# Ledger of designs, part 15: designed miniproteins, single chains, continued (5)

Each design is a single chain, and the fold is of that chain. pLDDT is the mean over its residues in the fold that is shown.

## One batch from the design tools (miniprotein)

Design m16492
Fold by ESMFold2-Fast:
Structure m16492 (fold): chain A 123 residues (1-123)
Amino acid sequence: SRPRVALVALGLDEEEVRAAEEALREAGLEIEEVLVIRDPLSEENQREAAEFVRRRVEEGIPVLVAAPAASLLERVAKLAGIELPEWKADSPLVKVSGLVAATLATPEAMREAARRIHEALTA
C-alpha cells in the first residue's frame, strides 16, 4: 500500500495547498488528513497545528508542515516538542528526526520535501 502522510498548511492560499497536495501525491504518498491554518500568527492556531503534529506522529503517521516563513515552522515545531535543524538561506527543506518534515511553501521546496518523505518511508 502507499505510505500515508498528513499535511499542515500554515498561511497557505488555496493554490499553494493544492500544490502541496499534488506534490505529496506525485511522490507516491497517500494524504490521510490536511490541516489548513489561515491565520498562522495566532498563538491559538499555532497550538492547534502543534497538537495536530503531535497526534499524527503518536499514531505513526509522517507529517509535512509547509509555511511561507521559517519562523512559523520553528514556532510550531517548538510547541510540538520538535527541534528543527538550523535554517540556511539556500535550504528550502528541513527534515527532522522521526516523522516530521518542514518546508517553505514554494512548489520546488514542497516537491523536494514530498520526495524525501517517500524515500524515508520506502527505504
Scores: mean pLDDT 80

Design m16493
Fold by ESMFold2-Fast:
Structure m16493 (fold): chain A 79 residues (1-79)
Amino acid sequence: EEEEKIREIAKYLGISEEAVKAFLQWTGLDPEEVLKMLKEKDYEGLFKKLTEAIEKNYSPELVPKRIELFKKFLENAKK
């Protein structure tokens, strides 16, 4: 279920489950959709979706910092 999806995302990104939960809170994205994109190695599509979600939910001053963090997570997934 939701916990299992979070564990799998953490495994793909090489980060803790706690970090994944924070990541999902920051973006408001569906864990199932994120996991699907990671499994399909659609890193470009996922990055675009993350960027759009951050821009909608955060002030302009916070957006660049959040985007930079997610870019690092996605680069780890590409390994």
Scores: mean pLDDT 73

Design m16494
Fold by ESMFold2-Fast:
Structure m16494 (fold): chain A 94 residues (1-94)
Amino acid sequence: SLEEAVEELITVLKEPEFDREKLIAAILKLAKLDPNLKKAYEDFMLAVHSGNVEEVNKAFQRLETELLKLVPQQYHDLLNQKLGEFKELVLKTL
């Protein structure tokens, strides 16, 4: 269910060490259940493939916006922190 997928993402966000693979897996599980998030994630992956930093930044903002809609407000700061770490790793690999 969507609720179970959100709880799984929150569990990943609460982990003291950043785990990129776990974060991506949790986001993908949510994307299968929410069409807007699925599109935002697909657009983000296309931007990463393009190697264009501006397109990656724009697509990432959309991805973040869609994730914030699904996650309870109390976890928004934690989500923003972990997504920021994820973005930095992605930009380093372009």
Scores: mean pLDDT 86

Design m16495
Fold by ESMFold2-Fast:
Structure m16495 (fold): chain A 82 residues (1-82)
Amino acid sequence: MLSDEEIEAIFKESDKDGDGYLGGEEILRFAELLRKALGLKESVEKLSTKIGVTAALFFDKDKDGRLDFEEAKELMKYFSSL
């Protein structure tokens, strides 16, 4: 499983504008980094779609379609448990 330090590093590298949220193209970068960290073979596009759907259903509490750090952390732990 990903460590808390790895989770923070992935989030910070994905959050290119430094606003503390992941949205739009940052979700694609997040999916790319998560795919690499977990050794997943599915495409970045498919993984980013799964991330977006999972976040919208279970983790996106601000309704902006963006992931904050805590939501991204829970999602990364979820995908690392599969």
Scores: mean pLDDT 73

Design m16496
Fold by ESMFold2-Fast:
Structure m16496 (fold): chain A 80 residues (1-80)
Amino acid sequence: SIEEGLQSLRQSLDKLDEQLAKAKSLKEVDTLEKAADVGEGNLAKMAAVAPSSYQQQIDNARAQIDSLKEKIKAKKKELS
């Protein structure tokens, strides 16, 4: 279901954020970036079919992905 998909995505994004904070190499960050891209693709698929009642949860998940991507960019610069 959309609800279960959004809950799973949010949990996955929280884990990625924790892993990014601990990442010590560009290889680790690249792996996390690919996982974030998969999450973004899954959100886009859910957003395409979700009822409007999920709009706030979708917007929140999008904001979380955008925040994670900015942190990934910053971490890459730090480790370069």
Scores: mean pLDDT 88

Design m16497
Fold by ESMFold2-Fast:
Structure m16497 (fold): chain A 57 residues (1-57)
Amino acid sequence: MEDEELERRLRHAAGLILHTDLSLREIAYRSGFPSLRTFSRAFKERYGISPGTLRRM
């Protein structure tokens, strides 16, 4: 995909999921998404799994 800004935001969010105890809502906010719903859809589309699934791994 050519949306480097979106990829950067999602990569940043993945790091926060793996390395912090921040809530998924806070991670969505810190990664520049207007809602957890919008973040979850974009994340799943890019990585094939939901942010919640990544947190449980």
Scores: mean pLDDT 79

Design m16498
Fold by ESMFold2-Fast:
Order: structure tokens, then sequence, then C-alpha cells
Structure m16498 (fold): chain A 87 residues (1-87)
């Protein structure tokens, strides 16, 4: 269900907030984004495209923990909104 997916995303968000290593944060965010892109590529291709662009930005900033966390938070917010729109 959408509620179960959102709960899983909240757990990822909490794990990201606790990370202090920028490369570990980048890896977790990248895995999350890959799963989200696959979920939305057919139902919301514009969102999937925006998530791919955010993933590229995260990897470009992979040594900057604050930038990686901010970009990951943006991606998480977009994914949660996309899930709500699916119903």
Amino acid sequence: SAEELIAGIDAVEAELAALTDPRAATALAGTFLDDAIKLFEKSNPELAKELRELKAQIYANRDDLAATKALAAQAIALVKEGLRELG
C-alpha cells in the first residue's frame, strides 16, 4: 500500500539523517532513488526524470554530506508526493 511505502521511506529518511559519512549517505540515497525511479518510470515519467537528475547531483556532490542530505531530502519529498498522487 502507499502507507507501507511511505513508512519505508520514513525509515530511509531517518537512516540518512543519522549518517555522518558522505559516501555512505550517497550510497543509501542512490539505492533509494534507483528504486523510486523504477517505480515511477511508467506511471510518472516526468518525476522519474527529475529523480534521475537529483541522483546525478547527489553523486556530483558525494563528498559533501550537507549537500547530499539536502538533495536526498528533496528527492524523498518528491517521492512521497508522487505516492500520494497515485492514491
Scores: mean pLDDT 85

Design m16499
Fold by ESMFold2-Fast:
Structure m16499 (fold): chain A 80 residues (1-80)
Amino acid sequence: MEELARRLVEQVREAVAAGDRFGAEVGLALLDMLVGISLSQGDREGAIIAARALAEAAEAAGDEERAELARRRAEELERE
């Protein structure tokens, strides 16, 4: 999980640096899917990692609203 999430954050950052808005959105969507898949499998730790990665990637993409929602989601999951 951690390695996959890290690589997706890196891909979003690279897409943003290249001006590739579509590539950045794809990376964010994959991170969002990763949160959902982890939750569906009962992998709460994986979901927290993916949600934190989504927040970091969204912030790098300038999507502050998405970043805030992802940070809040990670905090809620940590309160198990």
Scores: mean pLDDT 84

Design m16500
Fold by ESMFold2-Fast:
Structure m16500 (fold): chain A 63 residues (1-63)
Amino acid sequence: MIDEALEALKAGNKEEAIKLLEEAVQRYHGTVIGGLAAGALTFVEEGNYDKAIELLEEARKLA
């Protein structure tokens, strides 16, 4: 999930990235990984892809 969301963002596939991030937020609810995924989703919605990628790289280190 985190790896797939990261790949989608790097490929510029916003719709796929949002879908994968929403799934990650639900799956990792109540965890640090879920919090990072929720933050990344917010940054994607704001168009701040660099910050979204940064948060997902941190989530990947914990997964």
Scores: mean pLDDT 81

Design m16501
Fold by ESMFold2-Fast:
Structure m16501 (fold): chain A 98 residues (1-98)
Amino acid sequence: SEAEEAAERAMEAANEGGLEAIRGGKSGEHAAAAGVSAVGAGTSAWIAARQGTEEAAKKAQEGAENSGRSASHSSGELGKRGGERAKEAAIEAAEVAA
């Protein structure tokens, strides 16, 4: 359950970051990087869930939240794609953790 919560938080952060990247416009390497980072955070949350470590789950969640915030600074084609990939990976991580 805590594992599912961590994965869900990562998914929500990635989704929000992806949406902000889409809203921001047509060019943003930083938004793309944030999207990729959110994907990594989602994966980390899933791994932490499988390992059953609260500390790892918390850090993965914090990473996902930071990635979402960074995605809001700039956007573009790369940013939109990065955000979409982040959403997909976070959803996958959450489904596996469930």
Scores: mean pLDDT 53

Design m16502
Fold by ESMFold2-Fast:
Structure m16502 (fold): chain A 72 residues (1-72)
Amino acid sequence: SEGLSKGIAAALIGIGGEFNASLGNSEVGLRDAERGIELAREAIESGDSVGSQMGRIGLEVAKRAIELAKSS
């Protein structure tokens, strides 16, 4: 489903953003985190059960990526 695909993408992109931010690649980390948040919100709004759960994970890791990027 569209929601499932977006949820998975949000989680993977969010994780990548957190990883890049932790390595000091703040610009890449922020960009990936922002995209992850967009996909996560769409996944949650889709009503897909698994996609929504993956989206929530993506939102959480993307939030950490933004904090890491802004504090370094």
Scores: mean pLDDT 84

Design m16503
Fold by ESMFold2-Fast:
Structure m16503 (fold): chain A 100 residues (1-100)
Amino acid sequence: SEMEEIREAISSSTVAPFSLSLEELEPKYEENKKAGEETNPKAAKKVMAELVIRKMLLVRGPSEEVTLEAVKIAKEIIELVDEGKYEEAEKLAKEVLEEL
């Protein structure tokens, strides 16, 4: 279900969850990460995955290849958080975002 939500978000890149600007999404990433660690891990995963997808599409341009790569990375982030590896998920997201 999480990957289906991400795929729908990519096909609707100009609509929610991508309705927020990158500047608005980054503060919510940190807020939802903390909240996710305490109450809702899925919220933290979704925000991290959304930020990675959105920035990859903005920097590299929307193409099938970039979209598939972004989804793969988003899935890896989600899987790390599902395993309770929040620090590893955050590190992966930050490394990808910094390389863009």
Scores: mean pLDDT 63

Design m16504
Fold by ESMFold2-Fast:
Structure m16504 (fold): chain A 92 residues (1-92)
Amino acid sequence: MIRILSRRVERLADGGVLISLTLESDDGKVAHVGAYVESDDPESIKAAEELLEKLAREMLENKEVGDRLPIQSVTLPDGSTVTFAAGVTERP
């Protein structure tokens, strides 16, 4: 089973939004994912958050402790850019 440990959405002074999400699996893996969204549009933020949750779940299913994904950027339907990164650690 996978559970959400933390979810944070922070608006930055430059008008961008930083989203952070941490998920834990029953086997003691913790997935840390983050995204920078160049838009303050609610639909863009929601789309980025949904992408991060899918990414975190995929990391917990297919990756080992110490694995990281390279920083990636994707274009959302509104034309805004989302930059994200992900990694897996052990539960303390």
Scores: mean pLDDT 76

Design m16505
Fold by ESMFold2-Fast:
Structure m16505 (fold): chain A 87 residues (1-87)
Amino acid sequence: VEVRRATLNGWDYVAVIGDDPEELARAAEEAARALEPGRSLVGIVSPRAAELAEAARRIAEETGVPVVVANSETGEIVAEAGVEEAL
């Protein structure tokens, strides 16, 4: 798993990139727990992105940090957890 970090216009971004959903979910959760909610985002990029949508929702709910999941092969955004207002 590769972890990339960036700060852009006052936002902290962490991208977690890899193939193993279990390793990616763990790395994304660790990244989200280290970030301050409100001006931060975790991205997960994987060819197995569909298997990570549920983990992304759980992490966003537990940490308050948005989690976006993208398929590295298709470019599809599979999940956008915590990035919109939920009732």
Scores: mean pLDDT 80

Design m16506
Fold by ESMFold2-Fast:
Structure m16506 (fold): chain A 55 residues (1-55)
Amino acid sequence: MTVKEEVEKLVKEKSMTGEKMAELIKRMVEEGYSREEIEELLIKMGEARLEKELA
């Protein structure tokens, strides 16, 4: 499963945690994701994490 697919799955399932978010960011950097792709996924992960914490 790609990092993008994993992010989308966690967002959809409302299972995004700060720990998983940090791990996924590290993987994106290590796997050579572009800065623009990392920023886009960071926004998605942050929003999903906030929704989970507010629920």
Scores: mean pLDDT 77

Design m16507
Fold by ESMFold2-Fast:
Structure m16507 (fold): chain A 80 residues (1-80)
Amino acid sequence: MIREVVEELLKSKNGKMKVKALELAVESGDKELIIEAAEIIAKDKNEEVKKEAKKILEEATKSEDENVKKAAEEGLKLLE
């Protein structure tokens, strides 16, 4: 299941894996997963990881999927 893969990647200490988890969450269209990934990344101390996550979420706000768009907007607020 995509949720299980995303959650395992979010447990990684490697910021690249957390960013990949966010990309997969956006691709899945799961609003709760996108927000969960953004919350975990917002707690990361690495500013580069947060910058990459912001770019993914900014692109996701252009989605025609209303759930993805709303989750991305909420995720961006968490990364401020």
Scores: mean pLDDT 82

Design m16508
Fold by ESMFold2-Fast:
Formats: structure tokens, C-alpha cells, sequence
Structure m16508 (fold): chain A 89 residues (1-89)
């Protein structure tokens, strides 16, 4: 099944991330999230939500790397609102 192959890839990626230095872990995770969001947008036809989640993930990683606590708090609030919108769907 395609899902079984995807789960194997996710496990391999998770192991690779855990074996990597902290700075590289964030970069690998960000790249993976971008790739998966693009695939979901193309296949599932929900590009707006996928794009919004991807943008929040990018901004969160950048803010954490910069140590901008105020920006991290803002992004967390936006992520909470997005999650509530998905639940109301």
C-alpha cells in the first residue's frame, strides 16, 4: 500500500532527524513539511489550508532560530486559531 511506503519513509526521516545536530534537525523538518504540504495541496485539493500551515511552520522555525520569543508567541496564537478552524470544519 502507498500508505505503508509513506510510513516507512516517515520512520526513516524521523531516525535521520534524531541522528542529526539540533540546527540540522530544524532544517530537515522544515524541508520535509514543505514537501509534504505541496503533495497534499496537489492531491487533496485543499491548497489554502496546507499553504497556511506551511507558512506558519516556516515562520515558527525561523523565529525559534532567531530566538524571537514575541514572534514565537504570535505564531503559536495563529496556529491555535488555525487548529480551531479545522475542528469547526
Amino acid sequence: SHMEELNKELRALHEKILASPPEERLALLKKYLEEQAKKLAEEKGEPELAKEELELAKRALEAELAGDEAKIAEIEAEADRLAKRREEE
Scores: mean pLDDT 65

Design m16509
Fold by ESMFold2-Fast:
Structure m16509 (fold): chain A 96 residues (1-96)
Amino acid sequence: SKLREAAEELRKIGAYITAEVLLYIQMVLDGASDSELAHQRLLITSGDRSLEPYLDELEKAVLDGDWDKVLEILSDIIRTFESPEIHEKALEIVKK
C-alpha cells in the first residue's frame, strides 16, 4: 500500500512517530481489531501522551473519508513531534 511505502520513507529520514501514525491509518482502513489498534496507539503514545487527541481526531477523519483533514492532522503531528530539520521532507512524503 502507498501508506506502508510512505511509512518506510518516513523511517529512513528519522520521522519515526509519523511513520507509526501512517501505519495506524492503514490499520483503521484495513478494519484491524480493537486490540491491534490499541497496541499501535500505545506504541505511538509511549513517548508522549499528548499524541492521544491527535490520534482520536485522525481516526474520525479517516472513517469520515475526509482526507484533507487527515493531511491537516498529519501536518500538525509532524510540526509538533518531529525534529524541525525533517519537517519539509516528512510533509512531502505524507501528501497523497
Scores: mean pLDDT 78

Design m16510
Fold by ESMFold2-Fast:
Structure m16510 (fold): chain A 102 residues (1-102)
Amino acid sequence: MTLEELLAEINAESRKAAEALEQGKFEEAVEHAKKRLDLWVKLLELFADDPRVQALVATRRMIESKAIPLPLPEKYLEANKLFKKELVDAAARLQEALSLVP
C-alpha cells in the first residue's frame, strides 16, 4: 500500500464519519472515526520520515493545541461522549505513533 492510497483511505473514512454525524448516526460515525485513527497509526508507523506526513502531523498538532473547550450543542455533546468512550484505546495508540514523528 502506497502513502497516497493510505491518505485516500484516511480522507474517505473522515468524510464517512462526518456524514454519519450529520445524519445523527453516531455509532456509524464512531466506527469510521476508529478506522481513521487506526489508519493514522499505520501511516505514522510506515511513513513517519516522509515530509508530507510530518507536515500533516504538524498541522494536526497545531489544530489540537488550539482546541477551545466551549459549550457544544447537545447533539454534539452526546457524540463527543461516545467518541471519548469508544476511541480512548485508538487515541492512545495514535499518541504512541505520533512520537515517531520529529
Scores: mean pLDDT 70

Design m16511
Fold by ESMFold2-Fast:
Structure m16511 (fold): chain A 80 residues (1-80)
Amino acid sequence: SLSPEIESAIRGLEAVRKYLKEKLKNPEAAEVVDRAIGEVRQAKSLEEVKEILRNLADELYKITGDEFVRKLVEDLIERL
């Protein structure tokens, strides 16, 4: 089984992916989140999870220009 922190991160990323697909209509950004979910599943430490999420927040902002999606990922990091 995945650790509780990894499970929490994946649930948060699934919510971010839903926002990108349903509200922003941005499939490219949603695919970037799918890649990050795969990376989080393979992470060996909480610090690796947080680094994956920090990189994701920056990449999603570059793709979308949406400060809200960046904040969603940053808030997820703060809760881990």
Scores: mean pLDDT 86

Design m16512
Fold by ESMFold2-Fast:
Structure m16512 (fold): chain A 77 residues (1-77)
Amino acid sequence: MLSPTERAAREIEERARKVEQSARDAGLTPEQIDALVEEEIRRALAEKIPPDAVSGLSGGAGGFAAGMAHARLEKER
């Protein structure tokens, strides 16, 4: 089973992927798609790292989750 941090990373990744697909379908440039995806990752990360996934400090786990989500999006390109 996925850890809470990995689950959060996957949710961020899925939201970012949906935004990327919608932007591609709208005919946006790769630069515009990148900007929208980064904004969605940033917004989702700020909203949802489960409190139970972090021992009193969400910043470190948040950075790791964002890095994982972004790396997977880049690999799929």
Scores: mean pLDDT 64

Design m16513
Fold by ESMFold2-Fast:
Structure m16513 (fold): chain A 102 residues (1-102)
Amino acid sequence: MVKPGTRLKVLITKAATENNEVVDPEQQKALAEKVRELAARAEAGEDVTLIVELPAKDGDKIFISSGIYDTYTEEAIWSSEAETTDVEEAKKLIKEQLEKLK
């Protein structure tokens, strides 16, 4: 049996308005393309990490998603999500998630 060969480490920060509208749809599309590119590299046998921070302002809903995924089995080894409206709290959450990705 073949062992799972590659892992994709992901940390993504998204921002949305109070009405749950995406702050920048073009940046979200660019993010999706970067995720696809790095997933293809991971499938090729590279250990890759994606860290994406999108600009957010106080009052926006800031979503922080992180995880380690096995690209061979397509299973999440672990995943975590957090939400805040405070930019300083978001920075602390990002740091905590980065420590889990090491």
Scores: mean pLDDT 61

Design m16514
Fold by ESMFold2-Fast:
Structure m16514 (fold): chain A 75 residues (1-75)
Amino acid sequence: SSDTVKLVATGLLKAAAEHHLEEAAKAEAAGDLDLAAKRYSEAAEDYETLYELTGDKKYLEEAQAANEKAKQLLS
């Protein structure tokens, strides 16, 4: 069913977002601010898609946090 497809897509996007956040934190710790910002932006895109699929505002909040972090690293 479409609901099953949405559930699977949600799980994959959550894993992708978590991976991007881990890679972002790793890059930030290494002093690679450009790579860190890119990975935070990718996590934000994953969370925005999760919000579109689920309607759960927690993902919108996660996306905003990741975007703010990316902006801070490049300023």
Scores: mean pLDDT 89

Design m16515
Fold by ESMFold2-Fast:
Structure m16515 (fold): chain A 84 residues (1-84)
Amino acid sequence: MDDEELLEALIEAARRAGDEATVKIAEAAREKKYEEGRKLAKEYAARRLEFQELAVEAAERHAKTEEERADIAEARAALEAARA
């Protein structure tokens, strides 16, 4: 896909997910230039990982069962892999 098609696909995926912040960032990128779009996409990815980190941390603090801890450990491993 060209960069314009990629941005449109990203906006559509974000709308389907109900992620208004991603929609706004990608639309702003589309209006400026592809270079700005790539920068905003990187910023969005970093912010998304930050929110996922906070969610996993909260779950870790409140996990009470062995099954809950196992599920959270799996989510933690996936998050760390996404950061690499």
Scores: mean pLDDT 68

Design m16516
Fold by ESMFold2-Fast:
Structure m16516 (fold): chain A 75 residues (1-75)
Amino acid sequence: MLEYSPEEQAVIDEMAKEIQEKYKVSPERARALAETALQLRRIGLEISEELAKKGYPQAAKDKELIEREMRELYA
C-alpha cells in the first residue's frame, strides 16, 4: 500500500471531501481520485526535479509551478 505523510493525508482527505460533495460519488471513489491527483503531482515533481538537476531550464520552472500548486493545497 502507498504510505502518505500526515500532511499528504490531510490534503487527500480535503480533496476527497470536495470531490464527494461536487460530484456526488462514494467516499471510497472520492478518496481514490484524490490519491490519484496527488500521485500525478508527485510524479511530475520528481520528473521536473531530475530534469532540473540535468540543467533543463524549463524543468526548473515546471518544478516551481508544481511546488506552488502543492503549497496551495497544504495551505
Scores: mean pLDDT 72

Design m16517
Fold by ESMFold2-Fast:
Structure m16517 (fold): chain A 74 residues (1-74)
Amino acid sequence: SAEQEALLQEIVAQGRAAGVRAFRDRARLLHFLRQVARLNGKPLTAAELQAFLASYGIHLSPAAASLLLDLLRA
């Protein structure tokens, strides 16, 4: 969706500003987050995804974290 794409662009912009190489573009960001989900061995919750991104200095609202989680599951 347009909202999901806008959210990805915002996270990529924040990631580049923070110097996080894995977040520097859309494809790398999605690949990295999907690998995190696979290594977890369980479906990620929105709260877990929000806390994970906060550890990299990227702060999402609960609604934004839920929107990102829906995109990762698609």
Scores: mean pLDDT 80

Design m16518
Fold by ESMFold2-Fast:
Structure m16518 (fold): chain A 100 residues (1-100)
Amino acid sequence: MSLEEYLDELLKRAKKVLSEEQLKILEETVKLLKEAYKNNLDPKLLEEAAKKFAELLRSLGREEEAESFLKIVMKLIEEGKYEDAVLLILTRLEELINRE
C-alpha cells in the first residue's frame, strides 16, 4: 500500500470515530504529511504536520501526550531523522484511530 492509500484508508476509518472538528484537524495533518512526502520530507512541512497532530491530541483532551509527542518528533526533525519523524507521526495516528 502506498503512503497516500494508507492515509486515505486511515481517514475513512477516522470518519466513524472522530467528531467533525477533530476530523478537519486530521485531514489537515494528512494533507501536510502528503505534501512533505512529495517534497523529499521537507522539515518545515513535517513540523507543521506534527503541530497539527498535537492540536488533534489536545482537542481529544490528551494534552500531556501532545506535549511529549511534539518534544520527541521535533528532536527527530532537528537531528535530520525525517523518516523516523514520519514513522512516529504515522504510528501515533494509527494508535489514536484504533483507540477511538
Scores: mean pLDDT 84

Design m16519
Fold by ESMFold2-Fast:
Structure m16519 (fold): chain A 98 residues (1-98)
Amino acid sequence: SSMERKLVSTITAIEIEAIALIQEHGSEDAAYDHLLAQLSDLTDEEREIIRKVEEELGKRAAIILLLMIKRKEYDTAIWFLREKGLEDLAKELEKIVS
């Protein structure tokens, strides 16, 4: 669908940004820590979703999700979580942004 094409395009742009951040900071851990420090306004609920994504999919996926949240691309973030099989986390994020 045209919506899926837009979501995929947005994810691709964010993945490129994530790779650039990882290269700039020398590791996924360093990029992740830097991005969390910059997003000081994250809610406890958002932080818990990000922690669970890191646990299930690793640091790169958590960085991608953080960038989606930073950009207020919530529809893309919810779709990303569903595509990765994290339906419960997608529902938790929907409740936060509704």
Scores: mean pLDDT 87

Design m16520
Fold by ESMFold2-Fast:
Structure m16520 (fold): chain A 94 residues (1-94)
Amino acid sequence: MTKEEVEEKIEKATEAINNKDYETAIKEASEALAAARKLGDKKLEFEAEVTIGVLQLDAAVKKDNDVLDKLLEALAEAYEKYGLTELAKKYREA
């Protein structure tokens, strides 16, 4: 995955959050963070973490535990997809 593809995923996640499309937001944000970590791009990693933080905050304000649980699972799956196996285990055990 390229840096441009990660930026596109962050944009899609942000748009999905604004539209209250949490399924798309969870998928795109989780894949963006995993890909940014795999690339070692600290700026993209930070931008993806901020996007996930906004999603977590919105879910917490709405008391939506289902969104939070799905986000943790999606992060674990995305980390495993990009070969970040130790991070994937950590999120599955959370």
Scores: mean pLDDT 79

Design m16521
Fold by ESMFold2-Fast:
Structure m16521 (fold): chain A 68 residues (1-68)
Amino acid sequence: MRAELAREAGEVMEEAGYKVDIEALVELALSLPAEAAAQLLRWEASQIPDPEAARRVEEIAERLLAAA
């Protein structure tokens, strides 16, 4: 579940034109505590110019916390 959520977030970022290494993001999210992984995704969302894509990544961060 966590790996799938991190991959989904990376795909949203790429769709918005924000270049990200999806596999590195997944590995990092799996190596961190759930709260730290969610904070990482929220920080990434703050870098996205597209407000809808940023909101979707923030939603994924909340789902990642709920799944922990």
Scores: mean pLDDT 80

Design m16522
Fold by ESMFold2-Fast:
Structure m16522 (fold): chain A 75 residues (1-75)
Amino acid sequence: SVEEALKAEVEAAIRAARELIEEAERLVAEGSPRTPSVLAAARILAALVRNGGATEEAEELLARIDAIWAEAEAA
């Protein structure tokens, strides 16, 4: 069904966002100028997750993204 397909896409978006967040954590440690772009991509995926109805997962992803932004700004 379309609903099952959308659920699968949301689950894929959650996985992709988590991978980007983990990459951003590594990039912050390296002082990489790519950190903002990776976090922006993760934020777009988190918004898709939220729009797909996975609110709890979206809030967790956004909180992690905000924490990495704060860490990058402090460096």
Scores: mean pLDDT 85

Design m16523
Fold by ESMFold2-Fast:
Structure m16523 (fold): chain A 64 residues (1-64)
Amino acid sequence: SRRQYDDLRRQSDRLRQQMLDLGKLHKQYSLLNSNLASQLAQQAARLGRQSNDNQRRADQLRQS
């Protein structure tokens, strides 16, 4: 449905923004704590994959 499509798009956008925010935090801490920086990078990558999954799901709903 259109409502589900809109909801998934908004969720995807929020996950993308969270990924970008974590990327900024990773850059800030990369020189101070390499272990924390690595964890933030992994979390950012995970959020990016979830955003892509939500976008694909939204596209599938639109094609229905």
Scores: mean pLDDT 80

Design m16524
Fold by ESMFold2-Fast:
Structure m16524 (fold): chain A 93 residues (1-93)
Amino acid sequence: MRAVARGKAVDEDGKEYDLVLTVTEEPIEVPTAKVYVNGKLIGEGRVARRGDTLEVTVSGDPSQLRVGDKITVEDLLTGKKYTGTIDSVEEVE
């Protein structure tokens, strides 16, 4: 089971991104990011920038995501933080 959340995120410099957050029960072998929901650490994963899209995948419980949740992503490779809000959630399988 996985959940895909969409929303908007901003980095520390104020640049806006389209957020795509995937929470999967599958383990992530080399996590390079930490993901927080409403200030609580939900898991570790990966973050990638693809143009104006911030793609985040985290290993955790997909059922914990809600529309209106505040997301914080900490990129462990750069130390950069992204903050955003969830606008939609889809459960997959």
Scores: mean pLDDT 83

Design m16525
Fold by ESMFold2-Fast:
Structure m16525 (fold): chain A 105 residues (1-105)
Amino acid sequence: SKEELEELKEHALELAKALEEKLGIPVDLEAISSEDLKTTLEAIRETVEKAAEKLGIPVEEVYNLSSTGGAIRRFAEEHGVDFELVLNLVQLARIGKKLEEEIKK
């Protein structure tokens, strides 16, 4: 629904802001807030890629990581990265996947 899409975009903005502040990466927050879902999705993907690169994590591993707290904690420990940063990154990547599924309809 439109309400579900707006909630996903709002959550993506919060996660992207947290990653921008903690990692010092440039984030296009206006693009994430776009009325065009493709623009929003591209901005989310770019943010995930920049954050993964900054953390030294392969972006493919972020997209394939289970969203369970245990899996995220283990991954964070193995890569020497803060748990909350990995959690924010995985959640943002998950929102991107949900938006991609909506665009394919």
Scores: mean pLDDT 84

